# Designed miniproteins, single chains, continued (3), part 63

Each design is a single chain, and the fold is of that chain. pLDDT is the mean over its residues in the fold that is shown.

## One batch from the design tools (miniprotein)

Design m10175
Fold by ESMFold2-Fast:
Structure m10175 (fold): chain A 96 residues (1-96)
Amino acid sequence: SESQKLIEETREERKKAIEDLKAFYDQVADAVAEQTGNREEARATAEKLFEDALKNSGKYADYYKNLGDELIKDPEQKELGEFYKKVGDALSKAGS
C-alpha cells in the first residue's frame, strides 16, 4: 500500500542518516587522533559523542545547524559550516 511504501522510505532515510552521522564521527575521531596521537581514545570519545547525539538528535540537530550557519558567514570557514549543517540535517532525519 501507499502508506506501507511511505513507512519503508522513511525507515531507509533514517538508516542513511544514521550511517552519515557515524561517518561524520569517524572523521572527527581521525582528526582528533592525528592531533593527540591517541587513536583508541579518539575513537572511544567519538563513539560516545555519536551515541549521545543519536539519543538527543533534535537538540544536537539545532545546535549543529546554528553552528554551521554562523561559520558560513566567515568565507574561510564556509566548508566547515556546510559540514556542520549536513550533520544537523542527518541528526534531524535520524531522530525522525
Scores: mean pLDDT 76

Design m10176
Fold by ESMFold2-Fast:
Structure m10176 (fold): chain A 60 residues (1-60)
Amino acid sequence: SRAELLARYGAELDELIELGKALFKAYQDPTTSQAERDELLKKLLEKGARVAALRREIAA
C-alpha cells in the first residue's frame, strides 16, 4: 500500500541521515581509519540509492 511505502521511505531516510552523521563524525575523529570511512561512505551511497528507488515508487 501507499502507507506502507511512505513508512518504509521515512525509515530509510532516517537511516540515511544517521549514516551521514556517522560519516561526518568519522572524518572529525583522527582515530578512525580510512577503511572505516570508506565503509561508511559505501553504506551511505547504497542507502541513498534505496531511498531514491522508494521515492520513484511513491511518485508512480
Scores: mean pLDDT 86

Design m10177
Fold by ESMFold2-Fast:
Structure m10177 (fold): chain A 94 residues (1-94)
Amino acid sequence: MEFEKAVEEMLEEMSKISGTELSEEERKEILEKVKEEVERLMEHGEEEVAASEAPSPEVAELVERLLEAAREGKEKAAEIIRLVVEGHRILAKQ
């Protein structure tokens, strides 16, 4: 529940900062993708990343940060979400 709120608040704040407005559907899609990826990283993070190297340096850095946050504690879900959403934006813009 706080997980979903954190993602929604972050997406709204990013939209205000960048001047780019995301539709409700786009926000939900990002939220669902972030949830899936965060859960997978939390369960098989280090092994998955080792098996499939990130293609871009920006993505690699974000993945490393995600793994650090996961190691520190699952309670850092909100921080992990922020990193994943930022990664998606970097990949989309490349």
Scores: mean pLDDT 53

Design m10178
Fold by ESMFold2-Fast:
Structure m10178 (fold): chain A 95 residues (1-95)
Amino acid sequence: SPKDRQVTILLFQLTASVVDLEIAAEKKDIETAKNAVEVMLSTLKQFEELFGPLSKEIQELAKKIKERVEAGDLEGVYKYGIELRDLIMKEIKAA
């Protein structure tokens, strides 16, 4: 369905952002991390447009990601980015 195709594109975009967070953490590149977080948050907004409000757990992970990038904790951002991607894949694909 068109919705299934859109979900696949958004999951690819989310995965690419997690890869960028890994690179940013290894290189200590705060600018790349901030850009990757913005893409992740934009992707979450697009999932909300398709499915309605995301789970509280996803919203709490998004908040933690924002807090970690503001603190310059790039390893923490990457860790929560993986958790967010995996939770999205679990919840959105099950819907």
Scores: mean pLDDT 87

Design m10179
Fold by ESMFold2-Fast:
Structure m10179 (fold): chain A 64 residues (1-64)
Amino acid sequence: SELEKERERVQKLLEENRKKAAEALEELSKTLPPDMARELTDGVLESMETLLEWNLKRIEEALE
């Protein structure tokens, strides 16, 4: 179903978002103090994960 495909897509986006956040942390840590690099990457990661998890819950509820 379309909802099942969308669930898989959102799950993949969550995995890719975590990978990109880790890569961004490594890159920023080369130029910024560790605390600042962590706060910047954590803030973006948290915002994106909250949105994607909310979408995932909506899809799961629609499948039930």
Scores: mean pLDDT 78

Design m10180
Fold by ESMFold2-Fast:
Parts: sequence; C-alpha cells; structure tokens
Structure m10180 (fold): chain A 79 residues (1-79)
Amino acid sequence: SEEQARLEKEVAAFEEENKDASLKELLENATVLSMYVIARRLKAGEITDEEVEALLTPELLKAIAEAEARALAEAEARR
C-alpha cells in the first residue's frame, strides 16, 4: 500500500539516523517512527518487555496497542 511504503521508508531513514539511540531516547522522542523502532526491537528480542515497561508510560503503551489494532483492521479491510 502507498501508506505502508511511505511509512517503511520513513522508519528506515529514522533507524539509520538513530542507530545508536537508547531505548530511553526513543521513548522521549515520542513519535510514531520511534514507536515502530521500539516495536521492532521488542519483536527481535533485542530488548525485553520488562525493560520497556520500566520506561513506558500507560499512554505510550495504549498508543502502541491502538496502532497495531488499526493496522490489523485495515489489512483485513483490504482483502
């Protein structure tokens, strides 16, 4: 999709610029792009749920869950 291609390009650029960024720095950035990087690191096992939980606010956790739910619903709608 056009939105997915654009997002992937922006995420790749953000990751390149922030290769050495710590988990805390990514959380303090509080952008959609930083959230995608955090989610990727979690899925890759590079960081643990406990490490993320220690730094994440309830608002940030809710935003991640809502973004995933929306992505799944949109993928289903495009079938």
Scores: mean pLDDT 70

Design m10181
Fold by ESMFold2-Fast:
Structure m10181 (fold): chain A 64 residues (1-64)
Amino acid sequence: KAKNVQEAKNLLLKNPDLFTDEQKEEFEKYYKLYEYYKSLLSGADKTPENQQKYDEAKQKVISI
């Protein structure tokens, strides 16, 4: 298992044949959500709801 987003991204990029097209699509989906909520938390919108959505997207990316 990857320990962080960068390890998950590297695992997918280095070993693409270990993942289905559906897994790659799910990774792209949650990676975009991770980046989106990360940007909100880095700016003016540090709500508990945005923190929860960020944490959920991050865990989905790491769990690839």
Scores: mean pLDDT 81

Design m10182
Fold by ESMFold2-Fast:
Parts: C-alpha cells; sequence; structure tokens
Structure m10182 (fold): chain A 78 residues (1-78)
C-alpha cells in the first residue's frame, strides 16, 4: 500500500503541519466575508490535497513545500 512510504516520525510531522495549516486558515478567514473565506479555503484545501499526494509517494520535502504554499496563501489573501 502507498499509505506508509513515510516513516512514522515523518507521518506525525506531516499530520502536525496539516493541522497547523488548517488552524491558521480558520483563524485568518474567520474575519473575512463568506465569499472571500470560501475562495481562500478552497485554494488551501487544494494545496493540502496536493501535499497528501506527495506524502503518499514518500516525498515529504515536496509535501512540506505544498503546505508552506498553503500557509503563505492563507496569510497573504486573508
Amino acid sequence: MKLYKLSEEQLEEFNKLVKEVLALTDEKTSTLPPEKAREVVAKVVGLIIRAMGHALEGDLEAAKEDLEEAKKYAEEKA
């Protein structure tokens, strides 16, 4: 199965980063109009899905880059 190409430590790190990105996105979008909040959330979710794809292939570095892009997008657009 492709689910465990990362070590347990790498999976825990990835899951922690995903939670941090989601928490930041929620914080940054909480004060936005609903339309703008939906646009930011949609982009961030898309980047998280891309990061999950990289993580499933064992590419933690690419997964982290996708999560950093998601975080930056939430900060810049919110």
Scores: mean pLDDT 78

Design m10183
Fold by ESMFold2-Fast:
Structure m10183 (fold): chain A 82 residues (1-82)
Amino acid sequence: MLSKEQIEEIVRLAREYQEALATGDLRDPRVQEFWERLIELVGAKNALLLLPTIMKLAKEGRLEDLEEEIEKVLKSKKPTPL
């Protein structure tokens, strides 16, 4: 499971991603950096599991709930076929 420090870093990355979404600037490196940093921080498997939750909460401005939602996603232990 992820440490609290890793979860806090994901929240920071998600906030930068939220700001990039608000600008709509395709030249904003924060969109690409968010994905790359997320993979480096948690690995590709966990990044894929967390991405839809992070995107949802970032768009809704509810990043305060992200820590709890990350824990729920990772505790489920089942790959969700999408």
Scores: mean pLDDT 72

Design m10184
Fold by ESMFold2-Fast:
Structure m10184 (fold): chain A 87 residues (1-87)
Amino acid sequence: SDQDLLGQAMQKVMEALEALAQGDYQKAADYLEEAAKLLSSLSNPNPEVIEALEKAAKAARQGDFQKAEEYVFEAIRLLDKRMAEEA
């Protein structure tokens, strides 16, 4: 279900934040790309969330922790809004 996909995507985003905090930028990028893929599978995908996650993954791969964190928090904000709309 879309709720299961949203939950899995949020879990991947939280795992990415943990990886960023530990300095594991490659692992963070992998989690963010997986989250974007999960969200692309929704019945009504939100391109803003997907774009934020893709930008976060790119920043993480480049070692730009500040930009990666900013894009991750933007994705979380957009996901929280989406989850509230689905409730």
Scores: mean pLDDT 84

Design m10185
Fold by ESMFold2-Fast:
Structure m10185 (fold): chain A 87 residues (1-87)
Amino acid sequence: SEAFRLAMEIVKLSQTKSDDDTIKEAVKLLREVFKTSDAEQDMFRQMIADQLKLINSQKTQEDKDSALVVFHIHVLSFAQQVREKRE
């Protein structure tokens, strides 16, 4: 699904880019894949920023990997909800 592909790409970006670049590119990808309101884009930006902060605050690689799985689930859930509300 497009939502799954979007989530996978954003998780990949978080492994190779800075937090700021990941946030910018993730919001751009969401906007390109789905018709989103400014409010939905702002909510998405905040969610990604919060998740990246959580991942970076983890002290072990095991905890970072667990936080990445949670991040993937949050991105996928957000994209699925946007898809279902498609106008």
Scores: mean pLDDT 85

Design m10186
Fold by ESMFold2-Fast:
Structure m10186 (fold): chain A 92 residues (1-92)
Amino acid sequence: SLQSVEKYKEDLGRVAQKVLEKFGDQFSKYLLKAIQQIAKGESRGFLYLQIMELTGDINTLPEKVKEAIEILLNFARGLISEEEALKRLDEL
């Protein structure tokens, strides 16, 4: 439904914004743009993160930055709740 899509986008934006607030200064230009796009509901940002996972480039990031991106992706994939994602990000 439209309402469930809107809630998902709001929850996703909140998780992505938390990632930006905590680690945005450590991001490359391209990673920063990708997370900003996700926070605004633009799916193109996920393509960039998926490519980083598939190539192993995600493993070149600082440990806590990598963990933050994995938390965002796990939430986006429905593997964890928004509450759990925000909790895990606060613990980094």
Scores: mean pLDDT 85

Design m10187
Fold by ESMFold2-Fast:
Structure m10187 (fold): chain A 58 residues (1-58)
Amino acid sequence: SKEAIHLEVVIRMLEIAKATLEWLRETSPNVDKAKLDADIAALREEIARLRERLEELQ
């Protein structure tokens, strides 16, 4: 379905965003690590929720 395809694209974008923030946290000396940890955790939770929703559409 079109909704399932859109969800897959959004999940992929969020995974890329999460990987980028994880890379930034590990490689940059001048970042707010506590803020990044919170943002990464929020992205993990949202990705998990969207993946469960995607399974319901299959």
Scores: mean pLDDT 87

Design m10188
Fold by ESMFold2-Fast:
Structure m10188 (fold): chain A 66 residues (1-66)
Amino acid sequence: MTLEQLLSFEERLIKRLKAEIDNLKTQLANETDPQKQNELSKQIADLEKEVADIEARRETLREALA
């Protein structure tokens, strides 16, 4: 796998995760059950952390190649 292929794959993964986060945020905004609101909030936080970790790794790789 080339570096360009890896970066493209990670970019697509980030886009999918961000779409899932947006979907969960929409569900949270429409949810009235406090228990389900807490569950959705935790899922959103976990996914946002995953996106941040991937983006930080990609930035480090880009800096190392510059």
Scores: mean pLDDT 82

Design m10189
Fold by ESMFold2-Fast:
Structure m10189 (fold): chain A 91 residues (1-91)
Amino acid sequence: SIEEYLSKHPDALHLFIGGIPREKAPELQKKGFNVEAVAIEDLLKNPEKYKDKKLIIFYDADSPAVNKYLPKLKELFPDAEFVPVKDGKLI
């Protein structure tokens, strides 16, 4: 599950992009996880805000916007782990 994944990486900042993963972020924040919902456009405009952090990025695998910008996001964050999510589950 996403929660089990978050529990394995407590030192990482977890970013949720796309519709489905972003909807879960407030619930996970209330449970004490280091997670933020962020718009793809904000990551593209302000990559320096996140570059000095250990990043794990969860993305909606079915999002057209995510699929369009995923190559650029991987270029901007080469050390980040990118984790696909579908229907709120890891794939």
Scores: mean pLDDT 79

Design m10190
Fold by ESMFold2-Fast:
Structure m10190 (fold): chain A 92 residues (1-92)
Amino acid sequence: MKEKKEKAMESAKIVSEEVRKNEKTKKEEVNKAIREVNESFNKEVDEELKKKFEKMVEAGLTMREVAREEVDKINEEAENALRSGMDSYLEK
């Protein structure tokens, strides 16, 4: 059981590093790895390992939210610029 736990910790480190490189394709692989690791655990599983998985998922969600907000800001700025330009054109 401890041998499986050690392998699970190594897999978690690799998965965490890969999330940084490729959020899109690795997110599904990360969720898969988390499920497989959880299934391999006994009742006395390492809480630190579980916290690392939670942090990894949270980081992925945060990046998605930031990307969405940045796109929304760009769209709003573009619309405001177009509206201001149109108003200036009509006032002339």
Scores: mean pLDDT 58

Design m10191
Fold by ESMFold2-Fast:
Structure m10191 (fold): chain A 95 residues (1-95)
Amino acid sequence: SSAEEALKLLEKAKELLREAAKKIKNPEAKLEVEVLLGVADISIAVGKLINDPEFAARQALEQLEEALKILEKELPEDPLVKKARELLEEARELL
């Protein structure tokens, strides 16, 4: 399904954002990103448990888009952040 394809893109974007977060120098911004990534992990896990990939994808997308905004501010030229943005945009089109 398109939701299952979106989930694969979101999982890839999540890992890129997690790697980029290691480069954040502002400790408050880094913590906020790590919390948002953790909530996305929970949303994906819950969606898998209830067999609802669309719920998982929509919830994870929201959390990852918030993490992306912080990362784009902290690391505007980072290629991992740029690639994650492209994957999130593609995932949104599938939902």
Scores: mean pLDDT 89

Design m10192
Fold by ESMFold2-Fast:
Order: sequence, then structure tokens, then C-alpha cells
Structure m10192 (fold): chain A 58 residues (1-58)
Amino acid sequence: EIEEKKKRAIEIIENDPSLPLAVKKSMIAELEKTSEEDLETTLKKMAKHLGIPISEFT
């Protein structure tokens, strides 16, 4: 489940045409390193940056 949530978030980030490549790389690297305990917090931060609801990452 945790790996599935990370994969979903990475796919959303990779497919966002509004994000610069450097921002995509940074966000993906952060997700890859994020622990289970921090995952929800990281996803909320990224959802705010992307202007989407957290539910889009599930």
C-alpha cells in the first residue's frame, strides 16, 4: 500500500505539465525517501503545491 501510494504520487508529479523538471526531480526524490510515518504529511504538502486534494494521491 505504501509503495502503491508513492507510485501514484510519482505518476501524478511526472505527468504534471506545469512543473519544471527540477521541481519534479526534487518532489520524486523526497517521496522515495519518505517513511511510512511521514508519507501522509509529505503527500499533503505536495497536494498543496500542486493545488489538488490529497485524495488524488490515493
Scores: mean pLDDT 75

Design m10193
Fold by ESMFold2-Fast:
Structure m10193 (fold): chain A 60 residues (1-60)
Amino acid sequence: AAPLTPAQIATLTANLSQTQVQAAILKLNLGLSNATIAATLGISAATVSAQIAAALKALA
């Protein structure tokens, strides 16, 4: 998958919570699994999936 551009990160930061932006960066730019992101951020894998979906929707 293509990593997020600085312009896309700026758009996400303006429109989404810090945790949603962090989840999107960890998934799309670093290629981490949802389980690894969940452990890193202290949230559930289901929440990570929802946050990434919200970030992708904001970029559409």
Scores: mean pLDDT 79

Design m10194
Fold by ESMFold2-Fast:
Structure m10194 (fold): chain A 88 residues (1-88)
Amino acid sequence: SKALAEAMAGTARTMLAEIEADPEKAVEIAEGARRIMVGLAGQIGPELAAQVEALMEKAIEAVRAGDLAALRAAVDELVALARAAAAA
């Protein structure tokens, strides 16, 4: 479970870096990251998968709105959630 949680945190950070490097592909990058992270979270449990899905919907909404601060906040929440899952 720790390795899966660390992979989730890594995916969230990589998503943010890729979006900042190529903002025109931001929605495509975020949708791809959502599929990966929800899949990883689902292997830990359905409650974590639901929490990740909700945070990724917030991240995608921020991307569509051009709100980089909201995107960074959503990524910080995803990383914190992954760290909590790794510690459990």
Scores: mean pLDDT 86

Design m10195
Fold by ESMFold2-Fast:
Structure m10195 (fold): chain A 137 residues (1-137)
Amino acid sequence: APLKNAQANFASARTLLANKKPMSTVLSKVYTGAAALLTAAGNQEKANQMLEKAKSPNTANAGKELTQAGIDSALALMDLGVPNLAFTLLSGLKGLCSEKLSRKAASCEIPENKWDDLLYLLSETARQATAELSSRK
């Protein structure tokens, strides 16, 4: 359930962005998706922090918030035992910003014209994680 919820929330965020809905709704879905990955990874404390952010999203730094949620999602994928997908997500994030990423804080803000690419990458890595982990007996 949590991995499927992550995929669904990231896909929903992408649809909201494509329909030019308020960034607060996009960020809320992204935080909810990241929380689902963190819950699946056993990091319930950080998942709860993401759910609190989803209630009151900081839209002033949307690109930085999206980049940080991407990094946190990649770390959750690492803890889930799918390091290949974590690496794919981190490499994709680096490509979108062309700057050095930090595990503590996003040093890069992904520009607005790349936010759809970021949400696609999040949705696709969550989909692949669901498939890979469901294939493990």
Scores: mean pLDDT 81

Design m10196
Fold by ESMFold2-Fast:
Structure m10196 (fold): chain A 90 residues (1-90)
Amino acid sequence: GPKMHPALEAALAAAREGLRAATTREDALAATAALLAIIGAQIEVELGGDPKAALAAALGAVEGALAAATDPAVKAGLAAALAALRAGLA
């Protein structure tokens, strides 16, 4: 059956916690952008793309989302997502 890449699964869970903490539209948009990038990376992997290239693309998007976020709890979720993607690239 379709199995999520472990780094993308961990990143998705962390980004979802960031979105759950969002109380402003701006933080919700930042966390949502990170989630969509992680989902897009998983779709690329499932279609036979290079997992490292997909993880690197998601990492760049999550870095941008983290820079845009303002709430400390949203930032914590996005930082955890970033750490998961970096671990998957090591």
Scores: mean pLDDT 87

Design m10197
Fold by ESMFold2-Fast:
Structure m10197 (fold): chain A 73 residues (1-73)
Amino acid sequence: ALNKEAAEAVLPEVLATASEALKAEVRKRLGQPYSEEDARAIAEALGITDPVAREVLIAELRRVFEELAARAP
């Protein structure tokens, strides 16, 4: 499991260019291991309906959660 407190501390750096809505959705899932289902749920919550844009966001969210896991031991 991720250390939610440590993950929250590095979130602004990892998501520096992300919208506040995206940051809020990622915060809801801090302290959990990455799952593709969670990444899809974030895309749906943000109202992203284009399949290509969804796949790009899912790939980026995987990278973000992997970085958060590495920085939050």
Scores: mean pLDDT 67

Design m10198
Fold by ESMFold2-Fast:
Structure m10198 (fold): chain A 80 residues (1-80)
Amino acid sequence: NPLEEMHKLLEEAKRNKWSPEEVRERTLELVREMYERGEDLGEILATLVYLEELRGKEVRKHTGPLTQEEIEEEVEELLE
Protein backbone atom coordinates (compact mmCIF):
# COMPACT_ATOMS: atom_id res chain seq x y z
CA ASN A 1 0.00 0.00 0.00
CA PRO A 2 1.81 3.15 -1.22
CA LEU A 3 0.09 5.47 1.27
CA GLU A 4 1.08 3.34 4.27
CA GLU A 5 4.70 2.95 3.10
CA MET A 6 5.07 6.70 2.53
CA HIS A 7 3.48 7.51 5.89
CA LYS A 8 5.84 5.07 7.61
CA LEU A 9 8.79 6.77 5.89
CA LEU A 10 7.71 10.18 7.25
CA GLU A 11 7.26 8.77 10.76
CA GLU A 12 10.78 7.29 10.67
CA ALA A 13 12.15 10.61 9.39
CA LYS A 14 10.61 12.42 12.37
CA ARG A 15 11.81 9.85 14.91
CA ASN A 16 15.36 9.71 13.52
CA LYS A 17 15.61 13.47 12.87
CA TRP A 18 16.49 12.97 9.19
CA SER A 19 17.59 16.01 7.23
CA PRO A 20 15.32 17.31 4.43
CA GLU A 21 17.84 15.94 1.90
CA GLU A 22 17.75 12.47 3.48
CA VAL A 23 13.92 12.48 3.46
CA ARG A 24 13.92 13.53 -0.21
CA GLU A 25 16.41 10.80 -1.21
CA ARG A 26 14.52 8.08 0.67
CA THR A 27 11.18 9.24 -0.76
CA LEU A 28 12.51 9.18 -4.33
CA GLU A 29 13.98 5.68 -3.77
CA LEU A 30 10.64 4.42 -2.44
CA VAL A 31 8.68 5.95 -5.34
CA ARG A 32 11.12 4.43 -7.84
CA GLU A 33 10.82 1.00 -6.20
CA MET A 34 7.01 1.23 -6.27
CA TYR A 35 7.06 2.24 -9.94
CA GLU A 36 9.42 -0.63 -10.82
CA ARG A 37 7.19 -3.08 -8.90
CA GLY A 38 4.27 -2.08 -11.12
CA GLU A 39 2.25 -0.30 -8.44
CA ASP A 40 -0.67 1.78 -9.70
CA LEU A 41 0.76 5.11 -10.88
CA GLY A 42 -2.39 7.04 -9.95
CA GLU A 43 -2.24 5.73 -6.37
CA ILE A 44 1.45 6.69 -6.11
CA LEU A 45 0.70 10.23 -7.31
CA ALA A 46 -2.35 10.56 -5.03
CA THR A 47 -0.23 9.37 -2.11
CA LEU A 48 2.48 11.96 -2.83
CA VAL A 49 -0.09 14.78 -3.06
CA TYR A 50 -1.68 13.65 0.21
CA LEU A 51 1.68 13.52 2.00
CA GLU A 52 2.65 17.00 0.75
CA GLU A 53 -0.63 18.31 2.19
CA LEU A 54 0.10 16.58 5.51
CA ARG A 55 3.52 18.27 5.63
CA GLY A 56 1.81 21.62 5.05
CA LYS A 57 3.35 22.14 1.64
CA GLU A 58 1.62 23.67 -1.36
CA VAL A 59 0.15 21.10 -3.75
CA ARG A 60 -1.04 21.44 -7.31
CA LYS A 61 -4.80 21.10 -7.68
CA HIS A 62 -5.79 18.74 -10.47
CA THR A 63 -9.24 18.89 -12.05
CA GLY A 64 -10.54 15.86 -13.90
CA PRO A 65 -9.20 12.34 -14.43
CA LEU A 66 -5.62 11.75 -15.58
CA THR A 67 -4.92 9.60 -18.64
CA GLN A 68 -2.43 6.73 -18.36
CA GLU A 69 0.12 8.78 -20.33
CA GLU A 70 -0.33 11.84 -18.10
CA ILE A 71 0.18 9.72 -14.97
CA GLU A 72 3.38 8.23 -16.42
CA GLU A 73 4.70 11.71 -17.31
CA GLU A 74 3.98 13.02 -13.79
CA VAL A 75 5.82 10.05 -12.21
CA GLU A 76 8.77 10.52 -14.58
CA GLU A 77 8.95 14.22 -13.64
CA LEU A 78 8.82 13.39 -9.93
CA LEU A 79 11.72 10.92 -10.36
CA GLU A 80 13.84 13.50 -12.19
Scores: mean pLDDT 61

Design m10199
Fold by ESMFold2-Fast:
Structure m10199 (fold): chain A 80 residues (1-80)
Amino acid sequence: MDAAKEALKEALEKAKKAIDAGDTEGFKEALIELGMPEDEAQKLADELAEGKLSKEEAKKIAEELYRRGIALLDEIAAAR
């Protein structure tokens, strides 16, 4: 599972950098990489672009998705 955990970590860092840069497309792509459906990622990217979602709230969403992804990978590994 190392490659999958590394991919999630890279996606989280990508999300944080995109948020700080105001890169809404990069934020959307990173959310999809973190396991969010494309339609939900697009809505959050639009809300960030419109100022309806703060940078701090966007980072919390990315961190929560990362934690859920890691927990799922650990659960799958423990079930073997």
Scores: mean pLDDT 82

Design m10200
Fold by ESMFold2-Fast:
Structure m10200 (fold): chain A 73 residues (1-73)
Amino acid sequence: MEEYVKEVEEEAKKLKERAEEANLSEEEKEEIEELTEKALKAAKEGNVSLAAALLTAASIRLIGALIDRELGL
């Protein structure tokens, strides 16, 4: 469990770093941060499936924001 929590923490950090490097809007960064925080909480509570789903959602949100940037949104 502790090892999985560490993996979730590392992935959450990477997602937030990518969002910052991509210069996403504050709203986009906050959405990604909220999803990663919920994922970490789920991991700490032993809900590994929910944690994985929330990390996936954060990744999808990041990709969507990058696409929006490319399209000029």
Scores: mean pLDDT 81

Design m10201
Fold by ESMFold2-Fast:
Structure m10201 (fold): chain A 80 residues (1-80)
Amino acid sequence: PILKITFPNGTVIEIPVKEEMTLEELAELLSKATGVSKEDLLERFKELGYDPKKILSAEEIAEILKKLFEPVGAKVELIK
């Protein structure tokens, strides 16, 4: 599956995700796609109450990214 993030400035990021992965793995992929440090992304996930070492489904990851990015005006979609 692919996670598609559309930012309010029109920037689109597409991240290939696994059916099951950790937020630690996701933070590495997001860091490479956005230029934000993996450490900063992991601290943000922890601030939202998520365990970055827990194995999550692609759907659960999409919901977490919605909580992270929708407050800044971004749209998050999971494409299967």
Scores: mean pLDDT 81

Design m10202
Fold by ESMFold2-Fast:
Structure m10202 (fold): chain A 65 residues (1-65)
Amino acid sequence: MKVSSLAAAYIEIIALEFEGLARLEKVNGKDKIIIKGSEEGRRAAKALEELRKTVEDEFEKIVVE
């Protein structure tokens, strides 16, 4: 079901931070998402990239360590 794309993206990021798979850094006034370089982290990065495309102006980019 379609929800607010921005809210959905932040909920997903918060969940990943709780699991220790992601963290946020602020770059040029936008949030940069850093994902742990594990297999689970790479899978999460792909899911977040789909959400990022719907809210590009809010996120700088997704980076995998």
Scores: mean pLDDT 66

Design m10203
Fold by ESMFold2-Fast:
Structure m10203 (fold): chain A 102 residues (1-102)
Amino acid sequence: SLVEEAREINEKVNAAYEKGFDEAIEVAKEIGKDTDIGKMIYLALLSQKLIEEGVNLEEAEKLRKEALEIHARLMARVAGRPPAEAAATTPEDLLAEAEALR
């Protein structure tokens, strides 16, 4: 399952993050060699590092855009539905549905 893969990758990156931000980037980079999820996280973390260092903001924006493109592709695969239908479900709608189910 793509959802289970995402959880496993997130746990590994979070464990590395406890050791340091650079360690999290390196772990995400290694996972990103074989997975789209790892590559997305790597690009997002690297972009954040460049922003925090105040260097090459144009490259940081490019990396962020690439991460968002991978994210959109992964979300389309997981949802199996158009983005407009996914956006139609609000937190309030989910709460109302849960309350109706009792």
Scores: mean pLDDT 70

Design m10204
Fold by ESMFold2-Fast:
Structure m10204 (fold): chain A 58 residues (1-58)
Amino acid sequence: GLARIAEAVAAAVAEDPALVRRLMQHYMGLSPAEAERMLADPEAAARLAAEVRAQQNA
């Protein structure tokens, strides 16, 4: 669920923010602005990731 995605995002950001930014660009095609949003609000990032995943797997 969304809570687990938010937890995973928060954990990843805590370990290596630069790696998280690179992963978002690689897997989601996100800009540095999206990376900044993810670092500031893991729940918002989790919602965005869930939506993208739903669209790709719909």
Scores: mean pLDDT 65

Design m10205
Fold by ESMFold2-Fast:
Structure m10205 (fold): chain A 101 residues (1-101)
Amino acid sequence: MLSPKQLKTEAEKLIKEQQSDGSWPTEDGKGNRTLDAVYILALTGHQKDAIKAAEYLGKTQQADGTWKYHDDKPPYPKAEATFAAIFFKNLGWDELAEAIL
C-alpha cells in the first residue's frame, strides 16, 4: 500500500503529465494508465483532474465493457472498472462513478 506522502507525490507528477484529452498513455504509446491515475488523483483530493480522466475512460470504454491496458496485455477486466465505480460511490464521489459507468 502506498503511503499518503507517496500518493501525494505521484498525484503532483500525474497532474503535470496529463494529456489534453485527460488521459495518461504509456511512454511507448501502446497502452494506457488512465484508470490508475484516476484512483491516485481522487484519493489525493484532485477531484477535478480525476473527473476529466474519468470522462476519457467513459468515452473510450470498449463494446464489451473493458478498457485497453496495453497492446501486448489483456484489457482491464470489466469487474475492476465496476469495483472502481462502487469504490467512488461509497466515498460519495458520485461524479467520478457516473463518468466511469
Scores: mean pLDDT 64

Design m10206
Fold by ESMFold2-Fast:
Structure m10206 (fold): chain A 89 residues (1-89)
Amino acid sequence: DDVKKAEKDLKDIAQDYWGGILSIKQARDKIDELIQKYGKSAVVKALTKLTKSSQSTVSKMLKTESGRDKLIEELAKVEMDRILASALA
């Protein structure tokens, strides 16, 4: 349940980052907020599902600022592809 809530909030962050509403720093801050709200395990599982990466890869990337930035960029790319696919039918 918290995993699905984290997925929704992560999609919103990805869309806002892609759309230029959030800077990369603001997107990082939002992810840290989700970790405090839902717990690291739920956020890791949500990121794993959304990025189609392994839990190990996601956990490693969350340890560094550059890794978090890369996760946000991957999430934004996956979310953009999903929205474009939905718009096409």
Scores: mean pLDDT 82

Design m10207
Fold by ESMFold2-Fast:
Structure m10207 (fold): chain A 82 residues (1-82)
Amino acid sequence: GPAPAPIPVAPEHRDRVRELLEQAEKYIKEGKLDEAAELSRQGAVEFSETQPEVAKALLLASIYFENGQPEKALAVLRALLA
């Protein structure tokens, strides 16, 4: 099927999204998938009003972390910074 459109992250929010990705990668390296899921969920709340599409991507990443699929979660987060 057609590829989904890329999710635009406003320039002023890119550093925050990068911080969330770096912290999530650290939690994954430490085996802390529950903490990575909570981090992504908190990020979704943070972006819910300003960038709702970014918030939805963070919620999707949270679901992947909760389901033991950290590589899929990271792919979602990395796509936000592509």
Scores: mean pLDDT 82

Design m10208
Fold by ESMFold2-Fast:
Structure m10208 (fold): chain A 100 residues (1-100)
Amino acid sequence: SELDELKAEIEKLLKEILELAKKYLSEEFVNEFEKTVKELMEAYDKKDWEKFKQKAAELIRLMLEGLSEMYKKKVPQEVIDKYKELVVRVEELLKKMLEL
């Protein structure tokens, strides 16, 4: 289904974001990110769309907080640019899923 294809692409992008977070961000951020991703995917599997919307919004906020942390820690610009591209793509795909 289109939803399953979007979910698979989001999971792939989130794994790439997690690898960057593990290298450059706090353990607190990494733990909250992994928990939020797990809860988002559980909501999808249960077809709990209200919880999915809630967790998608929480994930977007968390990813933007991660970007702020990268700037504060003076992470290299090329890493920040890659992180931003991944975050924008995830946000676009999540919004597309929520519009279906």
Scores: mean pLDDT 89

Design m10209
Fold by ESMFold2-Fast:
Parts: sequence; structure tokens; C-alpha cells
Structure m10209 (fold): chain A 70 residues (1-70)
Amino acid sequence: KEELIKLGEEYQKLAEEYEKKSQDYRTMADEALAAGNERAARVYQGLADAFEKNAKIYKELAEKLRKLAE
């Protein structure tokens, strides 16, 4: 089913984007903490956690959709 393949590819790309954003925010949190900005570090940590969670969900959905398309 072409639609399932296309949707799986879209979710895979979204997962990769969210994973990158999570890593970027982890780095920002570490840098903020090193600079003594605990508030910014907390905000970036929260954003990193949210993007990591969403990346995992979309990657799992992408894999399931690819299996269903077979």
C-alpha cells in the first residue's frame, strides 16, 4: 500500500528531526548549566525530553507502517 509506505517515510523523517532537536537541546541545557543559568538549563532539558519521546514514538510508528506495507 503506497500510502502506508509514504506515511512511514514521513514519520521516519519526523523522528530524525525530533531526535536531532532533542540532542541540540541537550547540548544547550549543558551549556546553560555550565554558564550558571539553571532556569534555561531546566527549560532546555524539558524540551530535549519532549523531543526525544516524540522521536521514539514516530520511529516506532514508521517501523510498524513499513511492516504493514509489506
Scores: mean pLDDT 85

